# Designed miniproteins, single chains, part 35

Each design is a single chain, and the fold is of that chain. pLDDT is the mean over its residues in the fold that is shown.

## One batch from the design tools (miniprotein)

Design m1278
Fold by ESMFold2-Fast:
Structure m1278 (fold): chain A 60 residues (1-60)
Amino acid sequence: GYTPEDARKYAEKGDYEGAAQAALFAGSIGGNLDMARKASTYATQGKAEEAAKLAEEAFK
Protein backbone atom coordinates (compact mmCIF):
# COMPACT_ATOMS: atom_id res chain seq x y z
CA GLY A 1 0.00 0.00 0.00
CA TYR A 2 0.90 3.65 0.05
CA THR A 3 1.90 5.16 3.39
CA PRO A 4 3.72 8.36 4.42
CA GLU A 5 6.81 6.22 5.04
CA ASP A 6 6.54 4.78 1.51
CA ALA A 7 6.36 8.33 0.13
CA ARG A 8 9.68 9.19 1.79
CA LYS A 9 11.23 5.90 0.63
CA TYR A 10 10.23 6.50 -3.01
CA ALA A 11 11.57 10.06 -2.98
CA GLU A 12 14.91 8.88 -1.54
CA LYS A 13 15.24 6.55 -4.56
CA GLY A 14 14.46 9.46 -6.91
CA ASP A 15 10.95 8.16 -7.65
CA TYR A 16 9.13 11.44 -7.04
CA GLU A 17 6.07 10.28 -8.98
CA GLY A 18 5.72 7.24 -6.69
CA ALA A 19 6.28 9.45 -3.65
CA ALA A 20 3.58 11.87 -4.84
CA GLN A 21 1.11 9.03 -5.43
CA ALA A 22 1.79 7.61 -1.97
CA ALA A 23 1.17 11.01 -0.38
CA LEU A 24 -2.06 11.56 -2.35
CA PHE A 25 -3.35 8.08 -1.51
CA ALA A 26 -2.63 8.52 2.21
CA GLY A 27 -4.45 11.86 2.24
CA SER A 28 -7.42 10.55 0.25
CA ILE A 29 -7.94 7.65 2.65
CA GLY A 30 -7.75 10.08 5.58
CA GLY A 31 -10.27 12.38 3.89
CA ASN A 32 -7.94 15.39 3.73
CA LEU A 33 -7.18 15.83 0.04
CA ASP A 34 -5.79 19.38 0.45
CA MET A 35 -3.05 18.15 2.80
CA ALA A 36 -2.38 15.27 0.42
CA ARG A 37 -1.87 17.71 -2.48
CA LYS A 38 0.60 19.74 -0.40
CA ALA A 39 2.47 16.56 0.55
CA SER A 40 2.60 15.57 -3.14
CA THR A 41 4.07 18.99 -4.03
CA TYR A 42 6.81 18.62 -1.40
CA ALA A 43 7.59 15.11 -2.65
CA THR A 44 8.06 16.33 -6.24
CA GLN A 45 10.37 19.10 -4.94
CA GLY A 46 12.60 16.49 -3.26
CA LYS A 47 11.36 17.37 0.24
CA ALA A 48 10.54 13.75 1.04
CA GLU A 49 10.56 14.11 4.84
CA GLU A 50 8.23 17.14 4.76
CA ALA A 51 5.95 15.30 2.32
CA ALA A 52 5.83 12.24 4.59
CA LYS A 53 5.00 14.38 7.64
CA LEU A 54 2.09 16.12 5.88
CA ALA A 55 0.81 12.79 4.55
CA GLU A 56 0.90 11.38 8.10
CA GLU A 57 -1.25 14.28 9.32
CA ALA A 58 -3.64 13.88 6.37
CA PHE A 59 -3.90 10.12 6.96
CA LYS A 60 -4.53 10.58 10.70
Scores: mean pLDDT 65

Design m1279
Fold by ESMFold2-Fast:
Structure m1279 (fold): chain A 67 residues (1-67)
Amino acid sequence: MIDEKEVAEAIVRMYIGMARWALRQGRLDEARHWLDLARKVAEKYGVNSPELLAEIDRLEAEVDAAR
């Protein structure tokens, strides 16, 4: 039901927050791990929020650029 997608969105936001924190600490592998989890949850539960998906894409690009 809609509630399940809303819970999935909250989990995705949590993982994005963890990835941002890891990036600020220079923990690139940890940031990538959290972004991978966020992407998997979004795909599995059909989270299609443009803002959340754009944020995952942006943070993934930042991790790649920091190599």
Scores: mean pLDDT 82

Design m1280
Fold by ESMFold2-Fast:
Structure m1280 (fold): chain A 74 residues (1-74)
Amino acid sequence: SLAALEARVLALLERAQALLDRADPATRAEVAALVDEAVARLSALLAAGASVAALQAVVDETEARLAALEARAA
């Protein structure tokens, strides 16, 4: 559902912010770039009237990439 997708996006932003607050400058730059890329991709898909499945694919990819950055920073 769209509501479930919105909840996932909010959770991702909270995780990204937590990582930004504790990470070194190089990791912060990568997290900021990942968030900017995800926002640009989601905005483009929304403007194009893309399916919820297409939005979910971007969120899934962003979650995996953020998890890799979190693991590296731990």
Scores: mean pLDDT 86

Design m1281
Fold by ESMFold2-Fast:
Structure m1281 (fold): chain A 72 residues (1-72)
Amino acid sequence: MSLAEGLRRQAELLRELAEKEKNEEAKELFLEAARLAERAAEAAAAGRLEEALRLAREADELAQKARELSDF
């Protein structure tokens, strides 16, 4: 699996988590993480590896914060 494919799958899973989330703040953070993962996938597909890894890290940090606030 390419980095771009992995990041796209991560964005999809983060959106699924947001859909199931009852806490509005956590939901917003999961959606923001999904958007960053999508941008990371686009950067990876364009060969901008350093940008892709930075965006992926930011997405992971937001997802972690969302999980701490999650009521599920």
Scores: mean pLDDT 84

Design m1282
Fold by ESMFold2-Fast:
Structure m1282 (fold): chain A 55 residues (1-55)
Amino acid sequence: SKEEIRKEVVLLLLEAGLATSEYLAEKHKDNPEMKAEFEKGAAILREAIEELRAE
């Protein structure tokens, strides 16, 4: 269905966003402020992925 396709697309984008946020947190590990912001973003994306998967 179109709904299933949309869910798969959103999930793929969230997974890509999570991987990017984790990569940037590691890349900027020597900048505590930037690292904290990317880790915060990654945490939000993990929660969104878990909620979407539970639907």
Scores: mean pLDDT 87

Design m1283
Fold by ESMFold2-Fast:
Structure m1283 (fold): chain A 57 residues (1-57)
Amino acid sequence: AQLAADALRVAKAAMDMGLTIEQLANASEEQLEEIAKRAGVSLETVRRIADIVRADF
């Protein structure tokens, strides 16, 4: 599914920025925007993925 592919791209972008999964869950708006640019996905998609990760913490 597209969401799974986007999640992998977001995870890679976050790791390239030196962010852990926990830090991704608590990322600032500016960090989410940078992840969106690096991953090539919409900011809305990055926010959705971060919200899913946050729900597990």
Scores: mean pLDDT 79

Design m1284
Fold by ESMFold2-Fast:
Formats: C-alpha cells, structure tokens, sequence
Structure m1284 (fold): chain A 57 residues (1-57)
C-alpha cells in the first residue's frame, strides 16, 4: 500500500488545477486513516489513481 500511496501522491502533484489537487490530496489523506477499513482505503486509492491517470492522459 505504501508504494501505491507514493504513486498517487506523485500523480496528484502533477495536476495543475489547484482546487482539484486540494480535493484529491484530502482524499489521499483520508485513504491513509487507520480508522478506515483497509478494503475501503484501498478502494479510495484505486479511485484516486484512476482519476489522476485519466486527467493526465
């Protein structure tokens, strides 16, 4: 999961839209919250990865 978090963080950093970047960064922080079930955190990380890739494509 650490590798996935770093990949998502790097992709979000490349997004030029400051508002979208801020929203995605907040979701990334929530995806690292240990009070959230691991399966739910993984789903959020996969969602963020997909959204960032689509935006940068």
Amino acid sequence: MEELVEEVRELIAKIPDEELKRILEQLLEEAQDPSVPEVERLAVLEYLLERAREYLA
Scores: mean pLDDT 77

Design m1285
Fold by ESMFold2-Fast:
Structure m1285 (fold): chain A 54 residues (1-54)
Amino acid sequence: SMLSKEELIKRAEGYLRAAERLREEGYDQSAVDFALKKAEEWAKLAGVDINSLK
């Protein structure tokens, strides 16, 4: 609730990295999609387009 825009962006980037790791480690697509959804939610809270963080 008191996270700065920079901290919200870092959370989004963290979930993007988690999605990449899950994909590399051979987890199912549903696990990857869940991490991507979380990244998008944090990016939206920061007011940034998720595609700008890739």
Scores: mean pLDDT 84

Design m1286
Fold by ESMFold2-Fast:
Structure m1286 (fold): chain A 86 residues (1-86)
Amino acid sequence: APSPAELVAAGRATLEYLRKEFEEALAAKDDVKVTFILQRVRAVIAQMRERVAAAEAAGLPAEDIEALRAVLEEFERMLKEMEEKA
C-alpha cells in the first residue's frame, strides 16, 4: 500500500493537473470538457473520502489522517471555485 506521504503527493499532483485542465477548457470555451472535468473532480473527492475512512479504520497516526483530510479539503474548495466559474 502507498505511504500517507505518497498519497498526499499524488493527491496534490492530481489537484494541479485537474486545475490546469479546467483553466485550459475554460479558455477554449469547451463546455463539454468543463463538465467532464467537474465530474472527474467529484469522483476524486469520493475516492479520497474512502481513503481517509480507510486510514482512520487502520488506526494511522492522527498527523497522517489530518494531512489526507487537508488534501481532501483542498479538492472540495477547488470544486466549489470551479462550479462558480462554470
Scores: mean pLDDT 85

Design m1287
Fold by ESMFold2-Fast:
Structure m1287 (fold): chain A 71 residues (1-71)
Amino acid sequence: ELEEVRKRIKSSVKNLQELAEELKPVADSEDPKVKEKVELILEEIERLKEELENNPSLLPKVEKELEEALK
């Protein structure tokens, strides 16, 4: 059970990192509002990664947010 949770955490962290890498080029947008929004999303991704590593109980919330972001 704990090993399954660990695998899910690792998968979620990897998905968050991949999302961050995809968003980095968009942060170079000429539209200041788009740049600001992307920077906020990147900060949120970093925070979610850190929180997930420290608090596995956040896993369902992070999984839901990733599912919504990938739609």
Scores: mean pLDDT 72

Design m1288
Fold by ESMFold2-Fast:
Structure m1288 (fold): chain A 67 residues (1-67)
Amino acid sequence: MSAEERERALEELLERVRELLEQGRVDEAIKLFETTLTRMLLEGHITPEEAEAAARRFRELLKELGL
């Protein structure tokens, strides 16, 4: 998987998480993010650095939505 493909996969994950958060489905959004990110990391699809970047973006998203 290329770096561009990995970045796109993480972006798609964050977009799905945003949709759940906007619907008020906070617990589902957190579970989806944590489960998917952990699986991708364990399977070697992403690097720890990419996982940390995605986690920072997730925290920024929560702040934007007042959560």
Scores: mean pLDDT 81

Design m1289
Fold by ESMFold2-Fast:
Structure m1289 (fold): chain A 109 residues (1-109)
Amino acid sequence: PETVLEVTTTAAALEAAAAVPLSGEVAVLRLEVTFETGERRVVELPREWRTGGEALREIAEAVRRAAEELGVDPAASRVTIRATVELGEGGSSVEGMARVGELLAAGAA
């Protein structure tokens, strides 16, 4: 089942959250990245099953690439991320993604 998650955070907070060992299966399908400048980028991703931490790392990497391409400072700018994800088997995947959302929100500067 596909789910859409939205969070406002920083690239640094994403990288910090990606270092947390989160279990559960998730595949990131699509990212919509909007910076404080109003500039927006859409990234389509291959459907690959990952742990929550691996998925966060993929998101952080995509945000960093988008910032570089748009000439935005990823360390100084807040970013709104709208991620379309597919959750794997079991309630732990849904719970894991909820924890991910909490970590990203808490890391917003």
Scores: mean pLDDT 67

Design m1290
Fold by ESMFold2-Fast:
Structure m1290 (fold): chain A 59 residues (1-59)
Amino acid sequence: MEEARRLAEEGLRLAREGRLEEAQRLITKAVILAEQAGDFALAKEIEERAREVFEELGV
């Protein structure tokens, strides 16, 4: 789970910096890792946080 959290945090930071393609790749990988570990709550949290950030950026 630490790996999924790390990738999500890194992806969200990159999204805030305008590096949207790299951000999306890291966020997607983080969600997949959380789901594979059976942590669907974390996967949903990552997706919701990413949605909020991308919505702010007009994506």
Scores: mean pLDDT 81

Design m1291
Fold by ESMFold2-Fast:
Structure m1291 (fold): chain A 69 residues (1-69)
Amino acid sequence: SVIENLQQIRDLLEEAIKNKDDKEKLKQIAKKLGELGMSPETVQAVADGDVETMQKQLDQTQQLIQQLQ
């Protein structure tokens, strides 16, 4: 389901923001986001702890979920 995929991406991005200072956790989350089809640029930003990019992607994902519900 597209909605289920977006919800997983949302949850992973929320977890990344909460764990912004945990480099190993961010790498694990980034890998999972890549497996879910997020762009290589977004995956790298998450791995690097770029909170601004994480927040932007979270906001976009939440908007998509709202539009599909």
Scores: mean pLDDT 88

Design m1292
Fold by ESMFold2-Fast:
Structure m1292 (fold): chain A 92 residues (1-92)
Amino acid sequence: SDALIQELKRLADKLRSEGFEVRIEIKGNQVTITIRSDDVARLIAIALIAIGLSLDGYDIEVRIEGNEVTITVTGETQDEALEKAIKFLQSL
């Protein structure tokens, strides 16, 4: 859904306004969100929120590398992955 992609981008822009570097890749039924910041404590908090959603049944992979957190959200469809990625960003 183009509307879901636009909502995801708007939420990413909100994070950018808070001082984060945010990159989003949409590929098939996966949404990859890469968040970079010098505020490592905030990145850890973001990773913990993503892990919490994974424990709540979301298909989420989290990787932490230096000052960067990569969250990959997988759905049965692209729209499901987008909705779950939006839910994750709304939880920040």
Scores: mean pLDDT 87

Design m1293
Fold by ESMFold2-Fast:
Structure m1293 (fold): chain A 84 residues (1-84)
Amino acid sequence: MEEEELELAKRAKEVVERDVRELEELVREQPDDEELREQAIRGYERAIGELEKLKSTLKSEEAKKIIEETIKELEERIRELKAE
């Protein structure tokens, strides 16, 4: 059970990290596109919401930690985009 939750958390982190890289690359290619930046911020905010929901269903502390670290990473990305 806990092992399955750990795998789920690691997979969620992997998917989020890939999506973040793709969005950051697009923003970097078009730095003057304010709509693209706003879309990325909204996307990250939605991802945080989904991750928080996932975290609430997990019983494994190790799996929760992985999700929490992923949420913090997304929060940092949002702050960086807003600071531009």
Scores: mean pLDDT 81

Design m1294
Fold by ESMFold2-Fast:
Structure m1294 (fold): chain A 88 residues (1-88)
Amino acid sequence: ASGVRPLSEEEKELLKELKEVLDEAVERGELSPSKAASIFTSVALLMIAGDYDGAADLVEELAKTLSPELAERLLEIAKRLRELGREA
């Protein structure tokens, strides 16, 4: 193993949902591709580190900058991240 904790299936599903929201934000012109990639990488690294609250905070800050429809989806992801932090 190369020093990185494997992600759980639930963590992988959350990252997949996050990627879908980020990709839609880029397609709508609400977010740059570089910013989307940066946020995705940061959330993934925080999850690997076990900092689910930090990951949720980052997602919640992004939600403040996007349309209400995308913001609602991000807030649901952030809620699920905080739930994972309480179970760990």
Scores: mean pLDDT 82

Design m1295
Fold by ESMFold2-Fast:
Structure m1295 (fold): chain A 76 residues (1-76)
Amino acid sequence: MKATLKAVIEVPDDELARRVAGAIEQALKALPHVVSATAEALPGGRVRVTAELKDDSWESIDAVNQAIAAAVRAAL
């Protein structure tokens, strides 16, 4: 069954939020487990992530979580 994963990430400033949002969206779109992904920079140093997954397996969820963490690290 397909699943939707939503997350909000808090960062120190709005410029970093924009960089992190772009990095997350690019990383998630590259994953074979992801049907679609959007990352939006919000006011107050927040990034809203929405990812539609091909399945609800722990492998797919873990891959998305790892990609988000790596993208945040790369944007810093």
Scores: mean pLDDT 80

Design m1296
Fold by ESMFold2-Fast:
Structure m1296 (fold): chain A 115 residues (1-115)
Amino acid sequence: GPEEKLKAQEAELVEKAKAEGASEALLHAKLAVLYAEAGELDKAKEALEEALAEVDDPAVKEAIELALKGEKEKALEELLKLASPEQKKQLEALYATVSDPLLFAAKALVVLLEP
């Protein structure tokens, strides 16, 4: 069922993150995306809060908090200041395609934390 599928996807994501040497922040941000896409909003929010707790840069935290508040344009402006040229393209695509604030915030954090 849906819970069994989600649990399998969670286990696969954790195994892949471990194999790739992903940071705890990146793992939790990817879990937040998985949970948000599954409609598990409380789990998504908790995972995103765990990811942000592991982020040292206060500017990243502020940008993601703006995204969560639905201040989408201001969030994008602050995110683009923190991003590489490759990350900027990904963030602009997310801005155009993702309307949900929580999913946008989680996906944007993944983009910033990817090497």
Scores: mean pLDDT 88

Design m1297
Fold by ESMFold2-Fast:
Structure m1297 (fold): chain A 65 residues (1-65)
Amino acid sequence: AAAQAALEAQRRADEINGEDSVRVIKTARKAMDEATAAGLSDQEAIDKANEAGVAEYRRLQAERA
């Protein structure tokens, strides 16, 4: 589904603190929306959203390390 990346971001968010979880979700959704607006396929949009969400999640974890 086109929303699969958002679900993955939500799952990661459930494992981190409140504000961080919101940032991960927003980052993934923004990447998916941008990819979709650019005419990319659903799979490409999901891949970009997952990459963006994972990168934001890791960035936030690194800030707390």
Scores: mean pLDDT 74

Design m1298
Fold by ESMFold2-Fast:
Structure m1298 (fold): chain A 70 residues (1-70)
Amino acid sequence: SGPAEELLEKFRETLREELERIAREPSEEALRELVEGAERFIAGLSEVDPELAERLREVFEEELRRFLAR
């Protein structure tokens, strides 16, 4: 696995862990901070690696949609 796959895996794992924590201890502030942080990270990455940024966005949207559907 290359650096891109490692970053995707780490991003997905971190996002899932944070969302699971928010599901257990609901906090609008924590959710907002997580969403804003993820969006800033993806935006910054898009300036360097737009393809990888798009893959991260897909992961982010999928995990957030799954969280909101619970």
Scores: mean pLDDT 85

Design m1299
Fold by ESMFold2-Fast:
Structure m1299 (fold): chain A 57 residues (1-57)
Amino acid sequence: MTLTAEEARRAGELYVKLREMARAAGNDDAVAKLDAEAARVLALSSPEGAAALREAL
């Protein structure tokens, strides 16, 4: 699966918001799952998509 740079950036922005909400709630399990999902998406992304996602994270 290959994300465009725009899709990856939007996904990263949403991820950051969800992760901040999970941390504020003290839900470490949700944070860990979000981190694992981000790592999986990065592994499946094009170099451009991965760079855009990392920049948004």
Scores: mean pLDDT 75

Design m1300
Fold by ESMFold2-Fast:
Structure m1300 (fold): chain A 61 residues (1-61)
Amino acid sequence: MKPMSSQQVAQVVGQIIRLVGDLLDGKLSEAEVYARMADIYEQAGDLELAEKYREKAKELE
């Protein structure tokens, strides 16, 4: 229920941009993309959203 701070939002956006770069370079699978998104949200402190994306990654692999 608590929104992320502006600093956390900036951190998430920056990491997503890097993730897109890794997709182009490493050709990550959809499951790997969801796993990386889970890590990004976990580091940002959004554990509920991190768990949701990690679950999606597991469902794909």
Scores: mean pLDDT 72

Design m1301
Fold by ESMFold2-Fast:
Structure m1301 (fold): chain A 100 residues (1-100)
Amino acid sequence: MKKKININIDVTGMSEEAKQALLETAKRIKEEAEKLGYEVNINISETDTPIEGARVSGGGNLKPDSDEYTINLKFNGLTVEDAKRLGDALIRYLRALAES
């Protein structure tokens, strides 16, 4: 049964390297989730970014109680290493959901 997953990530205040690592992590999460039969919508938000530039959006409340799951994440001081670990954790979570 195909489920929809919405992941909203707020990268406000992160370094450029951390943002880049998070974007790469988001791509890997989407690829892995698609392999597991999910439809994935990943939105990355950055408040107070220049109007002319990459605009990403997200944030809100967790709603895991339907065939559509929404995950909202905001970090203070996220490092490149933290972004990679987050990706690994989310991929493991998605595999567990697919197996159940």
Scores: mean pLDDT 64

Design m1303
Fold by ESMFold2-Fast:
Structure m1303 (fold): chain A 62 residues (1-62)
Amino acid sequence: SAVEKLKEEMEEIGKKVMDAVSKALGLPASFTVEIVDDTHLKVTVKVGDQTLVSTVDVNEVL
């Protein structure tokens, strides 16, 4: 499905970005993508002790 493919692509890019962020800040950093439903993904970003959560609508990503 489109959400499954987008999840895989976002996780691949997110790993590269989080590695760069971790090196720049000297803190542990992680990026996780979860499927919520057929059109929504939940993105969780953790940097050090901080956690940010966002919901992405697949139909808004072109």
Scores: mean pLDDT 80

Design m1304
Fold by ESMFold2-Fast:
Structure m1304 (fold): chain A 72 residues (1-72)
Amino acid sequence: SALTQAAVAQLDGLAEQIRAASPEQAREALAMLEAERDAVVAAMEAEGGPEAAEAVRAGIDRAIATAREVLA
């Protein structure tokens, strides 16, 4: 739970940074999030089970959606 909460807080903090970022920074963040998403979710499932994986997946998806909105 603490590990999952920390990971989600970090992802939500990243989403806030993306909202304030330049389009170039948002594009770089989007590319990195898309590239690493499956590996990060798999790592969280291994450590915290499917509930932890789902919470982190949702956090990554929110950050990706934020980057896409900045770039739209």
Scores: mean pLDDT 86

Design m1305
Fold by ESMFold2-Fast:
Structure m1305 (fold): chain A 70 residues (1-70)
Amino acid sequence: MSKKTLEAEILIGLARMEIALNKLFGKDKELLERARRLAEEARRLGEEAGDERTVEEAEEVLREIEELEE
C-alpha cells in the first residue's frame, strides 16, 4: 500500500466516524463539513495513487454526506 492510499483510508475512516456521530447525536453541520473535507481529501489521494477502490469509498462517503445535508 502506498503512503497516499494509507492516508486516504485513514481519512475515510475519520469521515465515517464524523457521519456516525452526526447520525447518533443529531444533525451537526460542523461534523458534516469536517466529514466532507476529509472525504474530498481522501478522494484526491486515492486518485493520485490510482486506487479505484479508495476513490469509490470516498465517493460513497460524500454521497452519504449529501443525503444528510438535505
Scores: mean pLDDT 81

Design m1306
Fold by ESMFold2-Fast:
Structure m1306 (fold): chain A 75 residues (1-75)
Amino acid sequence: MLTYDEVRRLAEALRYAFENGDKEGVDELLDFLMKRLTPEEAARVRAVYEDPSLTPEEQVERIRDILLEETRKRR
């Protein structure tokens, strides 16, 4: 289960990796996230990451919002 603080730290790390073009770092962070998400949550995150019409900033923002929505549903 991901806490709000873990989501925030992961979103910041993901943003840094995207902004620096560190594709391997992004892939590793997403793999770590995917193992801690449900298959449905993981599919939503993957769809955002694989969308070529989104900028890196938009991808990070969408992924963050998905993860924060899921933490809210668990309260």
Scores: mean pLDDT 72

Design m1307
Fold by ESMFold2-Fast:
Structure m1307 (fold): chain A 101 residues (1-101)
Amino acid sequence: SMEQEIEELKEAIKELARDLGLEVVETDKPVSFDEFARALAEGKVLISKDLETNAFALVTLATAYAAREGVPVGGPSTPLKSKEDLLEAARAAIEAYRARR
C-alpha cells in the first residue's frame, strides 16, 4: 500500500540520517524541493506524508552516504521525472546503502 511504502521510506531516511549525523524533522504537509534543500544545508532532513518528498530525501541521503564512503553513485544524473522514477532510484539507493552498512 502507499501508506506502507511511505513508512518504509521514513524508516530508511531515519536510518541514513542517523548515520550521517542529520536531524530528522517531520511535517504533515508536502515539502518542496527548495525547502528540503535549505533544511539539508542546516543539517536537517525534512520528511512528510508525501511519497515524492520522502523518496527524494532518501535518494539524496543515500547519494551523500555513498560519496562519503567512496562508493560509486549509481546511474547518470538524469533528472527524475515521475514518482515511479523517484521510487526506483530510492530503492536502488536503499540497497546500495544497506550493502555498505
Scores: mean pLDDT 64

Design m1308
Fold by ESMFold2-Fast:
Structure m1308 (fold): chain A 76 residues (1-76)
Amino acid sequence: SNREQAEKLLEEAEKHLEEAEEALKKGDLVTARKHLDQAREKLGEAFKVATSELFDRLYELGVRIQELEKKLEEAE
């Protein structure tokens, strides 16, 4: 179903975001950028198939990705 596919994509995006956050904490900017880009791609895919009950989770994850991007740009 669209919901199951969207939930899986959101889980994958969250995992990539967590890996990007950990890489940034370690000063590995290249790895942080790679995982941040993957999180963005998975979030974009989830947006296309997401049902309305997932909107808050999509929004929250999008905000976290933007916040991490700002931190990464400040570190570069």
Scores: mean pLDDT 86

Design m1309
Fold by ESMFold2-Fast:
Structure m1309 (fold): chain A 95 residues (1-95)
Amino acid sequence: SETLKEIENILQAILEQVKELVKEEGKEPTPEAKRALELIERFLKALKVSKSIYEAVKSIISSLSREELELLIDMLRTVDSEDAKKALELLEEKL
């Protein structure tokens, strides 16, 4: 779907921007930043093999920590789609 591809592109752009910021500062990312980057990479991988945001979230939700759930909820709240809203409901129920 077009929405799925748009989200993949947004997440990929965020991942690249964060990697570039780390490179510019010459510092290792904080443990929190590393966890966020790993979550984004894992979610991108799930999106590539899924038919919807909901399916991607459903495939990884059981492996998410509370902190990862909260980060993913915050990211998906910026997406204006019914598929993202259904995925958000699933994540919020897991909290």
Scores: mean pLDDT 74

Design m1310
Fold by ESMFold2-Fast:
Structure m1310 (fold): chain A 76 residues (1-76)
Amino acid sequence: MKLKKKVKEEDKEKGAELEIEMEADDENGELKVKVTMTDKKSGLKVEAEVKGKKTSGEEAIAEAIEKAKKKMEEKE
């Protein structure tokens, strides 16, 4: 069974809105994390996706956020 969870956060330092989507697969113990980052100043949106293990969810979220930040910096 696949479990989906969405969380919205704001990165105050970057002035960006983060939407974090997590999809966990109970059979394989796999976790998919997708982060959508929207820059409030430019309106630019970037998406980053990371695959990890359900047991390391915090690390997968952190990696996805960092990947999204790097993509944002490449555009602006």
Scores: mean pLDDT 71

Design m1311
Fold by ESMFold2-Fast:
Structure m1311 (fold): chain A 95 residues (1-95)
Amino acid sequence: SELLELMDELNEKLLAKDLEGFKETAERLKELLRELAREHPELREEAEAAIETLERTVELFEEAQRTGDEEKYFRALLLNMAAGSTVLVIERRLK
């Protein structure tokens, strides 16, 4: 599943503290989620929720790297896990 592969890549980039790689992978996942919402309007709510969570994760990760705030980094990790859970719901509905 491309959705799950992109989520795995996001986890790897976040743990490696690779902000630029995380942002590039998040943009690819958001584009895929937007496409899935167009093809499957019944998934639009979950897709929009995942996109919003990913955008918040990017903001927290950017601020964590800029300020050195480890609490924001942990919050980014938790939000990335939440996005992954929503992506799993989408994947399950596609099967």
Scores: mean pLDDT 89

Design m1312
Fold by ESMFold2-Fast:
Structure m1312 (fold): chain A 69 residues (1-69)
Amino acid sequence: GDEEAKEYLKKALEALKEGNVEEAGKLIVRAYLLSQNPELLEYIKKAGKALGEGNVEEAIEYLKKALEL
């Protein structure tokens, strides 16, 4: 559910702080598959897109916004 998705997003944020982009990407995908809230899904999609484009700072911003929901 959304609570489990948010736990994966917290781990993804920590992975990005450690410079582990590959692990963060995997954790974001897990969060996406577990999310049921449309607003949460939108921020997860934006974080994943930013990470895919190499924009780590933007990905972190969207992960933080997702965790504030």
Scores: mean pLDDT 87

Design m1313
Fold by ESMFold2-Fast:
Structure m1313 (fold): chain A 66 residues (1-66)
Amino acid sequence: DKEKEEIKEKILKVAREIGEAALKAGVITEEQLEEYLKKLEELLEKASEEELKEAAKRLEEILKEL
């Protein structure tokens, strides 16, 4: 449970960083960023620990490409 919560927090933090970069680049609006983060949070609540670990790996790969 604790590990699952830590992974969720890490995913949300990385997603916010990516989203803020996109916002500064003019690719998305501030409202879209908040909606995307809210939807992501809801999705993460339903995800298994294995799905969360996979999502974290994919986000790390996206972050490297930025």
Scores: mean pLDDT 77

Design m1314
Fold by ESMFold2-Fast:
Structure m1314 (fold): chain A 68 residues (1-68)
Amino acid sequence: SSDRQKILQLIGEILRLIGDIFDLERQLAAAQAAGDTARVAALTAQISALRTRLAQLVAELRQLDTTL
């Protein structure tokens, strides 16, 4: 069904986004260790934005899954 294709695309986007968050969290740990407060603030904001996007994609996936 078309919903199956949408689910697979959403899963792909979610997995890529999780990878991006993981990479930014590693950068955040390095910035924290270096005492780079400006970079910590910037990375924290980016991670927060990506987590919000992840929550939106997961909500879309749940809506599609409950329709099947």
Scores: mean pLDDT 86

